# Designed miniproteins, single chains, continued (4): the designs that were tried, part 106

Each design is a single chain, and the fold is of that chain. pLDDT is the mean over its residues in the fold that is shown.

## One batch from the design tools (miniprotein)

Design m15681
Fold by ESMFold2-Fast:
Structure m15681 (fold): chain A 96 residues (1-96)
Amino acid sequence: SMIEENKQKAEKYVELARGVAEATERVAKREAERSVQLARRVVDAGREAAEILIKTAKDYAALTTPEFQKQVEEEIKRVEERLEETRAFVDEAAAA
């Protein structure tokens, strides 16, 4: 059905956003010891990329059920929390 197809597309975009957040964390944490300024730029770039993927995931989820939309929103929250935790790590490294 179109609903199941849209669920699969939403899930794939959430997975891509999660991958961006994970790659951003790895690169930003590595860079924080050498250049906090560059580490911050990595976090900003990762956030912008994740936001585009998240918007697309939400757009597909909107074409499904309210229950599935809530599940996608919870997964998105985890991606956003990871990016915020990565930024906090970089900012704390700058203060040390």
Scores: mean pLDDT 89

Design m15682
Fold by ESMFold2-Fast:
Structure m15682 (fold): chain A 71 residues (1-71)
Amino acid sequence: SRLERLLRTARALVETDGDLAATARLLGVPRSTVSRHLREIAELLNDPSVDLRDRAQRLTLATTFVSLHDT
């Protein structure tokens, strides 16, 4: 499902401490795919203030999403 793919990306980003390149390598996808998934996560959380170019904000977004949806 879409949610499962987004959770997989979010968990990988937490594992890599917010590193887009490392997350892309871990998942075997282009960096553009990781960036798209993060944008989708930000939209689902209705957080227009998130700067996805900032590593710390990416990590916070991913951690929040995992906390809300992962069992």
Scores: mean pLDDT 83

Design m15683
Fold by ESMFold2-Fast:
Structure m15683 (fold): chain A 88 residues (1-88)
Amino acid sequence: SMAEREKIRKLFFEILDEALDELAREGISPEEYLLMKFAVKEERLSKLSKDMLERLRRAVDRIMEKRGVSEETRKKINEILDELINKK
């Protein structure tokens, strides 16, 4: 349903924000952090390098584990992440 999709999108951006905060605490460069923040705000992750995308994917996976996100919801979150990565 549209309501379920909207709920998953909201959760996705909450997880993504937490993942970026975790990467900042782990000491990514200020330049990389700002580039990731900008790409997230534009909903276009395709502008990030493969290395940046890999770090972001790993951080998102860690946050989903910390939050106890179900496998079904993780799949939906990863589908949204892939959509943003492939958006040109």
Scores: mean pLDDT 83

Design m15684
Fold by ESMFold2-Fast:
Structure m15684 (fold): chain A 90 residues (1-90)
Amino acid sequence: AQSYIQQGQQALNQGDYQSAIQYAKQALSQDPNSSQALDIMSDAYEQMGDTGTSMYLRGRSARLQGDYDRQRQLGQQMRDNGYVDGSDDI
């Protein structure tokens, strides 16, 4: 499970979102409650534009971590902006 998490994070950093999802799925097959694997899948789907799947996976991860505030923040950002705009880096 741990090596799949590392490979998934590396794939995300390389922009290989499909590989990141595959590694995260492998991690979930070993540990269905892996919040780290759910976060990797969520990040990959978000970068691919599948915001609905990303939010669902983030919600599940937040519940496993007990981080309900992050789940609420993500929902609020989606409602207010439709999608966060990453163009304001300054």
Scores: mean pLDDT 72

Design m15685
Fold by ESMFold2-Fast:
Structure m15685 (fold): chain A 80 residues (1-80)
Amino acid sequence: EKEIALEIASAGALILGAQIFLDGDYPKEVLEKIIKQLKEEIARLRELLAASTNPQYKADAEEVIKAAEEVIKRIEEKLK
């Protein structure tokens, strides 16, 4: 309940920050670190999602995971 809500908020903030790096001219090392952090947030959200019984938090966590995966894909494409 509380843990999943906080993680949804944390991951959402990181996704917004990561979008700024997509538009900027940042070193490869910075972009790689953002990918790593987003993957860690996804893993934590999936763990909390599996333990949660709240339908709203489950739906929100799934949306945030999808958004994070899309941002990771865009950063990976930019690194090519």
Scores: mean pLDDT 81

Design m15686
Fold by ESMFold2-Fast:
Structure m15686 (fold): chain A 83 residues (1-83)
Amino acid sequence: MSLEEKLAILEEAFPSQPDLARAMLVLGTLYPDVDLPVELYTAVVRLDEATLARLAEEYGLDLARLRAIGEGIRAGRPVAELL
């Protein structure tokens, strides 16, 4: 399944939150073996620095990478550019 097909499925599940769908696809692709909390996806979309820092430490994630993903989503970058 292509990234575009995966994105379309997530956008259908979250029709009022396209940035959340994109965050879920990017993070699910980068961290497929990690059971990420929903709070992380919303924190990435919102660029909530305090929540991102806490969850990055808790789950062993790169905070700078999470910030870059959130900034890219906000700027409307394609999912392929966020990987």
Scores: mean pLDDT 80

Design m15687
Fold by ESMFold2-Fast:
Structure m15687 (fold): chain A 91 residues (1-91)
Amino acid sequence: MEEERKYLKELGFDEKVIEDFFELKKRLDALVAEMKAAGVAVADAQKRMKALLLEFAKKNPDPLLSKLLEALANQDVEAAEKIFEELRKKI
């Protein structure tokens, strides 16, 4: 985790963006653990993950990362790949 934070900072990501990324990861990990424990159906899990991704997209200060999270929430692979390429190019 510390190495990941250092790497993202070296890539020029804002500390607020890095914090939001780790909050999202923490909440996704907690959701996965809850799903595994409760035996939640994949469809219900996907619905909950979509809601979480959209919440973080709305709160994220980076507009490009927000669009990436929205694309991932909608399972729009083509849009996500294009946005990911733009993020990689910006770095």
Scores: mean pLDDT 70

Design m15688
Fold by ESMFold2-Fast:
Structure m15688 (fold): chain A 94 residues (1-94)
Amino acid sequence: MEELERRAKETVGRLQKEVGEAYEEVEKKWSSLSPEQQQQIQQLFNDLNQAVVDSGPLLREAIEAGDEKALEEVLEKLEKKTKEAIEGIKKILE
């Protein structure tokens, strides 16, 4: 239980930091982006935010049940979505 909670907090904390850094980069370049680029970036952040919201109950259920496999699957999915969103944003900012 406590090990699963620690792992979840560590992973989520790391992902939140990475997303925060991406937000800062976007903010610095926002006024130089086309309307199309702005919409694409907003969509990527919205999709990522929805994934985070949807994952909250799943993480809680896995931790409460002591289901290590379910926890790993949820965290892996969040990490993948976060990396894909950040990579997409970086490509738009290039």
Scores: mean pLDDT 84

Design m15689
Fold by ESMFold2-Fast:
Structure m15689 (fold): chain A 80 residues (1-80)
Amino acid sequence: PLPRDATKEEWLQVAEILEELARESPIPEAKETYLLAAELAKEMAKNNKTLSELWNETPDSDYRKLDALGLASLVLSQLR
């Protein structure tokens, strides 16, 4: 199940962690996925959007965005 709605501060912290993971990753594809996940976390923070809202807005064909949202959700779960 998706986690409960996070605060803006939680999503900004998730974005910062993901940006650190991107900086430390030597693999270009992994780096891109971390950066995409960080951007989505920042979008949730700025627009006060829930993870569920962004997940439901994302088409199944955009698997990269869904993977990035899943990664952001995983990082969020580590803060709780």
Scores: mean pLDDT 78

Design m15690
Fold by ESMFold2-Fast:
Structure m15690 (fold): chain A 72 residues (1-72)
Amino acid sequence: MTPLDALEQLAQWAKEQGLDPDTAALTFSTGRPVTDEEIDALKTKENYRKALRKLGKLLGVDPGVVRRTFER
């Protein structure tokens, strides 16, 4: 399985759970359920962009690919 395949599986799971890219990235990074308030903070502060960049680096994939894979 390539890192891209793993990202596609994760993005598909997140979509089925009704999670947006910000929430998916945060949940995967922390390994715990996140609150609605934490989700709102990510959306307003642009912290999602930094989280996606770090996640991409950890998985060995460009942050732009991570972002696009998580989007509809």
Scores: mean pLDDT 57

Design m15691
Fold by ESMFold2-Fast:
Structure m15691 (fold): chain A 93 residues (1-93)
Amino acid sequence: DYLEELKRQNKELAEKVKDKISEEDFKKAEEIVEKLLKEHKASVLVAHRLLDLAVQGLVTPFQAALGVVLHEKAEELLSNEEEEKIAEELEKL
């Protein structure tokens, strides 16, 4: 199952970046994701993209925190349109 494989990969990626994220960044990320989830569904694929970039050191610690929180909240794969909307909201941060 592709969804289960992505969730497994996201768990491993999240574990690699959690030690580099402050408690303050996690709290801010949780607040942002909670607001985002009121308008959009949580995306396993968006979480995967952020976590993969975070492991490579290509995103800010706050963006890495967003990836971890999205992973913890993500239940399904979304359409490309929904993923683009989530990505646009995250780029504003």
Scores: mean pLDDT 75

Design m15692
Fold by ESMFold2-Fast:
Structure m15692 (fold): chain A 95 residues (1-95)
Amino acid sequence: MTAEDMIDWEERRLGVSLTPEQRERAARLISEAMEYIKKALELSDSDPELAKEYAEKAIEIMDRLAEEIPQLALTAGVLAGLARMVIGVIDIEQK
């Protein structure tokens, strides 16, 4: 699923349309957070501390998305939740 797919889904769910500037900003933030989540997953076994740092960066980006574009709060929450799950799995495995 692309950033644009996530934005389109949320717009349909709420029955609202974002401005072109809001869509471009949201797509950049979502893509950046997805890349950090991907890096966190790839590093979870080899460098768990760096993986957690990347997951935390994804959470910060998604919190910013929810603040700037509240209409995308659910999309931001889902991706932040995924990043928190990555952190949780790492913490359990290092027990």
Scores: mean pLDDT 83

Design m15693
Fold by ESMFold2-Fast:
Structure m15693 (fold): chain A 101 residues (1-101)
Amino acid sequence: SRLEELIEELEKLASVLEPVLEEASEDPEALERMRELLERNLERARKEPRPEIRGVLGAIVTLEVLREWLERVGADPELLENVERAREILEEILKILKEKE
């Protein structure tokens, strides 16, 4: 199915981005920014009764922090492209999950 294809592509991107996320987690500014964005999105997450959708929303926030951190440290443009692709996949998954119910 389309959802299964999107999840498989996301899993492949996750394997590339996980080491980068670990590096970003050592940056106090990136962690603080993640907390700020999480706090802003907590209200939306609290109103969403479906755990799967809450998980996707949290992942999108994490990718936004990662994108900002990568731009700040002047990272490889390919990593920024991978983050954007992962975000697009998550938004498509979110759309599918919302439209099925």
Scores: mean pLDDT 75

Design m15694
Fold by ESMFold2-Fast:
Structure m15694 (fold): chain A 100 residues (1-100)
Amino acid sequence: MEEAKKRVEELYKKYKEKIKKAKSIEEIEKIFTEFVKEASRIVMEYLEDVLRAVGVVLRLIGILLDFREKLKKAKSLEEAKEIALKSMDEMKRIVLEALE
C-alpha cells in the first residue's frame, strides 16, 4: 500500500504542475483526462477487491463528467485551472482513502 500511495502523491504533483503550466482550456481537459486514466490504473493495479476497485473508478469517472460540465462554463484560463485543481484534489482524496 505505501508504494501505491507514493505513486498517487507523485502522479498528483506531476499533473498539478502540468495544469498550472497549461496554455489553453483544451490542454487542461487533455491533461485532466490523462490524470483520471493514470489514477484509475493505479486503483486497478493495487486494490485486490475488483468490485471495490470498479466502484472507485466509477467515482473518478463521475468527477471527470462533473469537471467537463464545469469546464464548459469557465470564463477564463485561470478559472479552468482552478476547477481542474479542485477536481484533482477530490480525486486524490478518494484514491488515497481507498488505498487505506
Scores: mean pLDDT 86

Design m15695
Fold by ESMFold2-Fast:
Structure m15695 (fold): chain A 59 residues (1-59)
Amino acid sequence: MLLDEARQIVSVLKDLAIPQSSLDNPAFLNSVLRTFASPSYNNDQRQQLAVLIKQLYAA
């Protein structure tokens, strides 16, 4: 579930041509999570989603 959401977010970010270096900025990554992540997620799930987004974007 988190992996599938991470893939969807990565697809959107790549379509917008967001540079990978922007994902290394915590403020930018937090804004991505606020925009795209499910509001039902707790902090642990949001942190796991952030890690997955960074890993999938690099792949």
Scores: mean pLDDT 79

Design m15696
Fold by ESMFold2-Fast:
Structure m15696 (fold): chain A 85 residues (1-85)
Amino acid sequence: SDELLKKIEENIRQAQALAPSMTPQQQLQVAQILVQDGQIADKLGNYDLAAQAYQLASQLARQSGDDDLAKKAEAKAKEAKAKAA
């Protein structure tokens, strides 16, 4: 729905603004939320928004030390970018 997409967009915006001040634990928690947001955006057909959510999730997961989550989110971002093209 349009309301869900707006919420995801707001979550991405807030995560980008707060990322420089996050602890590793906060980075991991936000990365997990952004992966879920990316999945929702993908299911709703907004592949650009899904790619943005997954890309930011990958970055935050990497910074938190969760390399497995970072690689999974990176792969999902690449898939979403391909669908958006």
Scores: mean pLDDT 89

Design m15697
Fold by ESMFold2-Fast:
Structure m15697 (fold): chain A 82 residues (1-82)
Amino acid sequence: GLELQEKRNELMKEFYKELAKKKGLPEEVFEWIDKAYNGDGEAQIKVAKVLKKLLDEMDPEEKEEVKKKLEEIWEKVEELAK
Protein backbone atom coordinates (compact mmCIF):
# COMPACT_ATOMS: atom_id res chain seq x y z
CA GLY A 1 0.00 0.00 0.00
CA LEU A 2 0.90 3.69 0.08
CA GLU A 3 2.10 3.36 3.70
CA LEU A 4 4.67 0.69 2.75
CA GLN A 5 5.94 2.85 -0.13
CA GLU A 6 6.25 5.88 2.19
CA LYS A 7 8.16 3.82 4.82
CA ARG A 8 10.45 2.34 2.14
CA ASN A 9 11.14 5.85 0.76
CA GLU A 10 11.89 7.15 4.29
CA LEU A 11 14.35 4.31 5.02
CA MET A 12 16.03 4.63 1.60
CA LYS A 13 16.31 8.41 2.00
CA GLU A 14 17.98 7.95 5.41
CA PHE A 15 20.31 5.29 3.95
CA TYR A 16 21.45 7.58 1.10
CA LYS A 17 21.99 10.52 3.46
CA GLU A 18 24.10 8.35 5.81
CA LEU A 19 26.12 7.09 2.82
CA ALA A 20 26.65 10.68 1.60
CA LYS A 21 27.77 11.76 5.11
CA LYS A 22 30.16 8.77 5.43
CA LYS A 23 31.71 9.62 2.03
CA GLY A 24 32.01 13.34 2.87
CA LEU A 25 29.77 14.48 0.01
CA PRO A 26 28.76 18.17 -0.23
CA GLU A 27 25.53 19.46 1.37
CA GLU A 28 23.91 19.94 -2.08
CA VAL A 29 23.77 16.12 -2.48
CA PHE A 30 21.59 15.91 0.66
CA GLU A 31 19.24 18.49 -0.91
CA TRP A 32 19.11 16.41 -4.12
CA ILE A 33 18.16 13.31 -2.07
CA ASP A 34 15.29 15.22 -0.39
CA LYS A 35 14.07 16.59 -3.74
CA ALA A 36 14.36 13.18 -5.44
CA TYR A 37 12.02 11.59 -2.87
CA ASN A 38 9.61 14.53 -3.33
CA GLY A 39 9.28 13.66 -7.06
CA ASP A 40 11.88 16.00 -8.60
CA GLY A 41 13.02 14.13 -11.74
CA GLU A 42 16.16 16.27 -12.19
CA ALA A 43 17.20 15.53 -8.58
CA GLN A 44 16.51 11.80 -9.16
CA ILE A 45 18.92 11.82 -12.14
CA LYS A 46 21.57 13.70 -10.11
CA VAL A 47 21.28 11.25 -7.19
CA ALA A 48 21.47 8.26 -9.59
CA LYS A 49 24.68 9.67 -11.15
CA VAL A 50 26.25 10.25 -7.71
CA LEU A 51 25.32 6.70 -6.58
CA LYS A 52 26.77 5.15 -9.77
CA LYS A 53 30.05 7.04 -9.23
CA LEU A 54 30.21 5.96 -5.56
CA LEU A 55 29.53 2.31 -6.44
CA ASP A 56 32.19 2.38 -9.20
CA GLU A 57 34.73 3.81 -6.71
CA MET A 58 33.84 1.45 -3.81
CA ASP A 59 36.05 -1.41 -2.66
CA PRO A 60 34.41 -4.89 -2.72
CA GLU A 61 34.14 -4.78 1.09
CA GLU A 62 32.26 -1.43 1.00
CA LYS A 63 29.91 -2.79 -1.69
CA GLU A 64 29.10 -5.76 0.57
CA GLU A 65 28.34 -3.39 3.51
CA VAL A 66 26.02 -1.33 1.27
CA LYS A 67 24.29 -4.53 0.07
CA LYS A 68 23.82 -5.69 3.69
CA LYS A 69 22.28 -2.33 4.69
CA LEU A 70 19.90 -2.45 1.71
CA GLU A 71 18.88 -6.02 2.65
CA GLU A 72 18.13 -4.80 6.22
CA ILE A 73 15.88 -2.06 4.78
CA TRP A 74 14.03 -4.54 2.53
CA GLU A 75 13.55 -6.92 5.50
CA LYS A 76 12.00 -4.08 7.55
CA VAL A 77 9.63 -3.20 4.68
CA GLU A 78 8.68 -6.88 4.24
CA GLU A 79 8.00 -7.21 7.99
CA LEU A 80 5.68 -4.16 7.86
CA ALA A 81 3.80 -5.81 4.94
CA LYS A 82 2.91 -8.86 7.09
Scores: mean pLDDT 78

Design m15698
Fold by ESMFold2-Fast:
Structure m15698 (fold): chain A 100 residues (1-100)
Amino acid sequence: MEKLKEELKAWLTEQMKATSSTLAADPALADTVAEGALYEAILAAKEGKYEELSDLPEDMREKIKEIAEALTDDQIAELQKKLAALKEKLEAARAKIAKE
């Protein structure tokens, strides 16, 4: 599943750069935001909160659901910890983008 996560993260990073001048100017920030968004989507899918994925194309939602279903409870717990560690950076990044 790492290959699918890397492919989805890469796609999200490029989409975010295309839609935000702030993220286009800061590749590290774009990568962080994309990683956080991917983890949020996977966790939402694992919990059956499919409405949280509504902003994503249908094909991407299916791939995220596939990843969520393939992950063990221990792997989901690890993603939750990684997302928690990124939350402050994600909130700061999203606040900066919102001021564009």
Scores: mean pLDDT 76

Design m15699
Fold by ESMFold2-Fast:
Structure m15699 (fold): chain A 63 residues (1-63)
Amino acid sequence: AEVTIKLVTDNPLLPSAPEELAASLGLRVASVEERRVDTAPADAFNGTTPGKPGYLVTIRAVP
């Protein structure tokens, strides 16, 4: 089954970071989307206050 991981970060992730994250969960990356956002979506893992700008990384992963 496919899983979707959404992260908001202050800086873009390292190119290897999505693959390393998926591998830590026993998954493989199917696709990665990165974009700058002015407000973090509620369903994203966000270490900052909601409403702060950042980078939204959407990782689609499969087992």
Scores: mean pLDDT 68

Design m15700
Fold by ESMFold2-Fast:
Structure m15700 (fold): chain A 84 residues (1-84)
Amino acid sequence: SKEQLRAEAEAALRGAEGILEVLKNTDLSPVEASTLSVAGMLLASLAIDLFRQAGDEEGARRAEETLKEIKEVGQKKIDELNAS
């Protein structure tokens, strides 16, 4: 159902947002930063697809913003850690 798809999309987005917070605010190794970035991007991408299947364009937009932030923050974190 669309309701179930939306619920699963919200859960995936919440997971991606949690990973983004960890990437921004936690001391990580390069392997941890890389692993979390990949996991966050996968969860955000899943949320986009599920929101679109549910017809929730606002949800898809939120998930796209989160995906963009994970890509930017994750890459910056990896670059900073590799420079150390």
Scores: mean pLDDT 87

Design m15701
Fold by ESMFold2-Fast:
Structure m15701 (fold): chain A 91 residues (1-91)
Amino acid sequence: SELERRYRILEEEYAQARADFARDPNNVASLAALASVGYELTRIAAELGDKEKAERYVADLEQAVAASTNPLAKRILQEALDEAREILEKA
């Protein structure tokens, strides 16, 4: 389906964003990508009924918030995490 195709593309983008963020947790472009794609993957996983994957994306965002030392980065990641948690609670 179109949703499953978009999911695969986002998973590839997410893997890259995670790798970039792991190299530099204070890189704003990498954290913005991680936050945006992480949220979208949580939403799609929930729509597909894959609660286990949705929980994993939420856990990844929690780790990203903990790893970031930049206050702006933490805020962006925390906002994405809060939205992802809301989706997971309704799934």
Scores: mean pLDDT 82

Design m15702
Fold by ESMFold2-Fast:
Structure m15702 (fold): chain A 109 residues (1-109)
Amino acid sequence: MKVVEEFKRLLEEFFKQFEPYLTEEERKQLRGLVEGIIESVEKFVKSKDPLKQAIYLTVIAINISGIDYLMSRSARKESDPSKKQELERLRDKFINEISEQLKKLLESI
């Protein structure tokens, strides 16, 4: 399904852009959050049970919040104003793009 492939592409592109700002441990956390979103999107699309769909959507939202928090934390640690500004722009871009993909996911029901 195109929606699942678009989610994977967006998340992998985002991971690549954000990875250079992270410690090794934070990169592992980000990968786990990204994989959690992808798995839950795949389960959401395959499920015909509205309650299971609601659970998977909640897991997606929690993992997105985890990424947002990780980006916020990285921006707080950044002493270079230019890099801090770039991190905040990347954060805004991520939330906007992932929100649009969630809208498409909900329209696929």
Scores: mean pLDDT 84

Design m15703
Fold by ESMFold2-Fast:
Structure m15703 (fold): chain A 89 residues (1-89)
Amino acid sequence: VKNFVSELLSKDVPILESVDPDAIKYFVENRLKLLPVEKRNALRELLMTFDLETRSKFLSNIQVVANNGTPPENPISVEEAFQLLLELL
């Protein structure tokens, strides 16, 4: 879990003000739900410690991986996207 989060946080990507909720759903379904329950719980606990800048950076990296520049359908705020991520874990 630490290596995965460190990799995402180390990427230099543009900080997003809005996020595609479908990118979050795709990332959870195809990446996070493949992790054992113990690792998902550890990730959830770690994510809850993130400040706003770290949350924005993490979500920006998720969007780059998931939608590869496709325009978002019904974009949501970074705060709403982070809440959605926590609910889907």
Scores: mean pLDDT 71

Design m15704
Fold by ESMFold2-Fast:
Structure m15704 (fold): chain A 73 residues (1-73)
Amino acid sequence: SHEERRKQSDRDIARSLLEYVKRSYKEGSDLSDEALLRVVDSAEAQAERAGDEKLVEEAKRIKEAIKRGEPLE
């Protein structure tokens, strides 16, 4: 259905954004922590629209780690 396709699209985008943030944070990209946090906020919103509670939880965990300067585990 249209709703199912929309949720799948939102989930795929959220997952891709979180993968990008995790890689950038671990590899030391040119993006500031503030820029990475903005990407995580976008991913969290998309995960919420998709109804994917695990992705929302992952986004929140990544956000807190970046705010504290802690490694992603």
Scores: mean pLDDT 83

Design m15705
Fold by ESMFold2-Fast:
Structure m15705 (fold): chain A 78 residues (1-78)
Amino acid sequence: DAEAELAELAANPEEYREELEKMKEITKEKIENSDKKELEEMREVAEKLLEEAKEAGFEELAKAIEEVLKFIDEKLKE
């Protein structure tokens, strides 16, 4: 489970940060190639994940999700 794997990576902060950066880059590339409908769907999912990350106290994850949301908003703005 991805959640369990993220918890395991939290024991190694360097690996955790690298994984978040990699995930952010992959997500950014996906956003760049997505249509408006896909972007709206991603935004909705990201908003829910952001709330969960904030409630769980995953500060670095929350920041990464906020960056992804900003990129989605920029892509939706034409």
Scores: mean pLDDT 72

Design m15706
Fold by ESMFold2-Fast:
Structure m15706 (fold): chain A 77 residues (1-77)
Amino acid sequence: SEELRKELRELAEKLGITPDQAPALKAAVDGVESDYELERRLRRVPGLTPESLNALYEFAAKHKMDLREVLRLLAEL
């Protein structure tokens, strides 16, 4: 858990994702039921690029997590 949070923090820094993004990331994930709606909301998060999203998907796959779980954890950092 703490090691996972540290690795995600390092990835966020590399991708240019800041703590100021947390409210927007939380709003994108809260109540979302489909990958389509999630992608649609994420396009409105400032500083979150397609390249950043791809890196977060790779992180999720590596740790056997859903992207939603990664984004919730990222919003809590």
Scores: mean pLDDT 79

Design m15707
Fold by ESMFold2-Fast:
Structure m15707 (fold): chain A 68 residues (1-68)
Amino acid sequence: MSEAELFKLTLEGVLKLLKQGDVDLAISKLEDVLPYVSGDHKKTLEEILNLLKEGDVDAAIKLLEEKL
């Protein structure tokens, strides 16, 4: 699997979890993937993770949809 493919699948999976209300699972998925990505992909996942840790689920969903 390429890093770009892993990144896209992670965004899709996290978005699905957030739409189901599974915020804690979405955070765990992001933390599990972070060691396997770099550069702009890592920065994007860290931005989403920070929004979720701040409780801003709506902003996280918007950012996910903008990147997909």
Scores: mean pLDDT 85

Design m15708
Fold by ESMFold2-Fast:
Structure m15708 (fold): chain A 91 residues (1-91)
Amino acid sequence: GMEFAKWTKELAEKYIEEAKKLLEEAKKLKEEGGSKEELEKILLELEILLGILLIVLGVAKLLGDEEAVKIAEEAIKELEEIIKEVKKLLE
């Protein structure tokens, strides 16, 4: 229903904001010669956020909530792009 799509949007917006902050932290750590361990911790945090959004997408599909599915898929795509950028910093 509308309530689930609204909750999904609020969660997705929060997680994407957190992911963008983690990406900026990762870039700063790389510029400052930060440890591989610290970058790997940031990557793990991003992968946890992705895992939760994938569960939310599964629930949205089970409920037939097309708006929540769209919101979750868009957020997952953006988060996967952020994860890819952090992975490049580990190379």
Scores: mean pLDDT 89

Design m15709
Fold by ESMFold2-Fast:
Structure m15709 (fold): chain A 79 residues (1-79)
Amino acid sequence: MDKLRKEGEEKYLQALRALDAGDYEEALRYAREAAELFEKAGDGLGAAISYGVAAAAALGLGDEEEAARYLRRAAEANK
């Protein structure tokens, strides 16, 4: 499980760097990968934060509907 969490953390940091740089497509891809890794590791908080970044990236791309779906998944992961 530690390996999945560590890989999730690395993808999450890549997503944050891409988001800060305005690389929204890369940010979305890394955030989705991070969320999936955290879900497999049983880390609901890690998954929720990662889906939050995915939502921010989707908004950067102008896709409000996709952003809303990621925000919903973030809320569900944190329960």
Scores: mean pLDDT 87

Design m15710
Fold by ESMFold2-Fast:
Structure m15710 (fold): chain A 66 residues (1-66)
Amino acid sequence: MDLVAGLAERLTQVPGVGPELAEAIARAIVDFQPLDYASPEFRALLLSVPGVDEALADAIIAHLTQ
């Protein structure tokens, strides 16, 4: 609920992330509860989401870690 909505709002600020993709990524993050947004495990999680390529995954990580 709150966590998915809050993460989706942050993710829509990343160029190339639309609202539907942001919600899908936010749900994946909340479901798996990654311990570190800079970890290779988190990057692999992002790449498992349909519509996320390596460039977009790197942009999302940069946005969430800074």
Scores: mean pLDDT 77

Design m15711
Fold by ESMFold2-Fast:
Structure m15711 (fold): chain A 80 residues (1-80)
Amino acid sequence: MQITEEQVKQAEEVRAKLKATPDSDLEGIAELVAKAEEAFGLQGNKDEALQLAQELGGKKFKELALKGIDDAIAQAKKQL
């Protein structure tokens, strides 16, 4: 699968917004996680992300999501 430089840039912008989002804003975290998935050509699922944020807590879910996005960006850059 070819990933574009524009998709990587969109993912980096979403990542920055997610980092700035408060740990208490579970809906904001879930929405940004879904948008990050969409930037990589995946189907974003805000409801599933919100459920995970509620189960893990906003801080833990945000840490996992940021790591996942960082790993995905690094992998995408290897394809460019």
Scores: mean pLDDT 80

Design m15712
Fold by ESMFold2-Fast:
Formats: structure tokens, C-alpha cells, sequence
Structure m15712 (fold): chain A 93 residues (1-93)
């Protein structure tokens, strides 16, 4: 994989992660424990966002294909975790 493909993949993954987080918040708001679940999901989003932004920053500053590949992998795993959280919240409601 070249640097530009890895970086663009990571950037696209980050946008999808933010969208998935918004979906998870909306589902949490409809639960019986809405206030607590919304706060927990917001913390998960903040941690995932901070880690993803740092990974993207490092990839952009270094121009290193391996660093961009690591950012893509990290953000893809965070996106998967966020989507699984949204599914679990939906199944509980």
C-alpha cells in the first residue's frame, strides 16, 4: 500500500468513526438509562477521536507509509468497536 492510499483510507475511516459515534449517541438517548449511556458513549467518542487525530497528525507530519498504515489500522479498529457498541445499544432497546 502506498502512503496516499493509506492516509486517505485513515481519513475516510475517521469520518466514518465520527458518523458512527453520532449514531451510537442517538441510540443511547432512546434507552431507559439514557443519561448514563450517553455520557459513557461521549467518553468513548472523545477517546477514539483524540487517538485518531494524533495518529493522523503523526502520519501527515512523518510522510511515512508504515505510520499511515498504522493510523489506518488503528482507526479501522476504533470504527469497528464503535459500530459494535451501536449494535449492542440497539439490541438492548
Amino acid sequence: MNFQIALKGAENGYELLLAAGEVAIEIARKSENADELVEQVRRFIEEAKTASEEALKKARETGDTEVAGEALKQISEQLKAMRELAKELAAAN
Scores: mean pLDDT 86

Design m15713
Fold by ESMFold2-Fast:
Structure m15713 (fold): chain A 70 residues (1-70)
Amino acid sequence: DLRKKVQEGGGALFEAGGRSEDPELAKWIAEAVKRILAETDVEEQYRLLQETMKWLEVHHPELAAEIKKK
């Protein structure tokens, strides 16, 4: 169920952003979550979540691994 994946992944992403020691990263994640939640199509929400996760995997791989664990 894509809605569950978006809710779980988006929630984990938001939590990780809020706990980040890097204020610029926390701000970027909060803005990414806002974009995902503003999307009305669940398939596009999931695509945006995946794009956000790919960026994190490249630039912040440890944080991306933490989010994926949840």
Scores: mean pLDDT 78

Design m15714
Fold by ESMFold2-Fast:
Structure m15714 (fold): chain A 90 residues (1-90)
Amino acid sequence: ARDEEIQALIDKATEAAKAKDYEKAKEYLLEAISLIDDPALREAARIAVEGMYLKFLYRENPNPEVEEEIKRLEEEYRRKVAEIEERQAA
């Protein structure tokens, strides 16, 4: 099932992140989100993956520019999630 394929890719991304291979973790997560049929959910998931990747990089090498980019992506993600929730509530 597609959900099983998505979960397998998330598991691979988790193992890559544990190995500190954040680029490989990002690749697996981007592959997983490509399997999401809803374009709005896919866009929100893509933003979340980018934010997570930058958070991993920030933990190893703190940089104010990366911190601000993380904040921007978190705000964009919250906005996209709110739009999706409003569509489901209507």
Scores: mean pLDDT 80

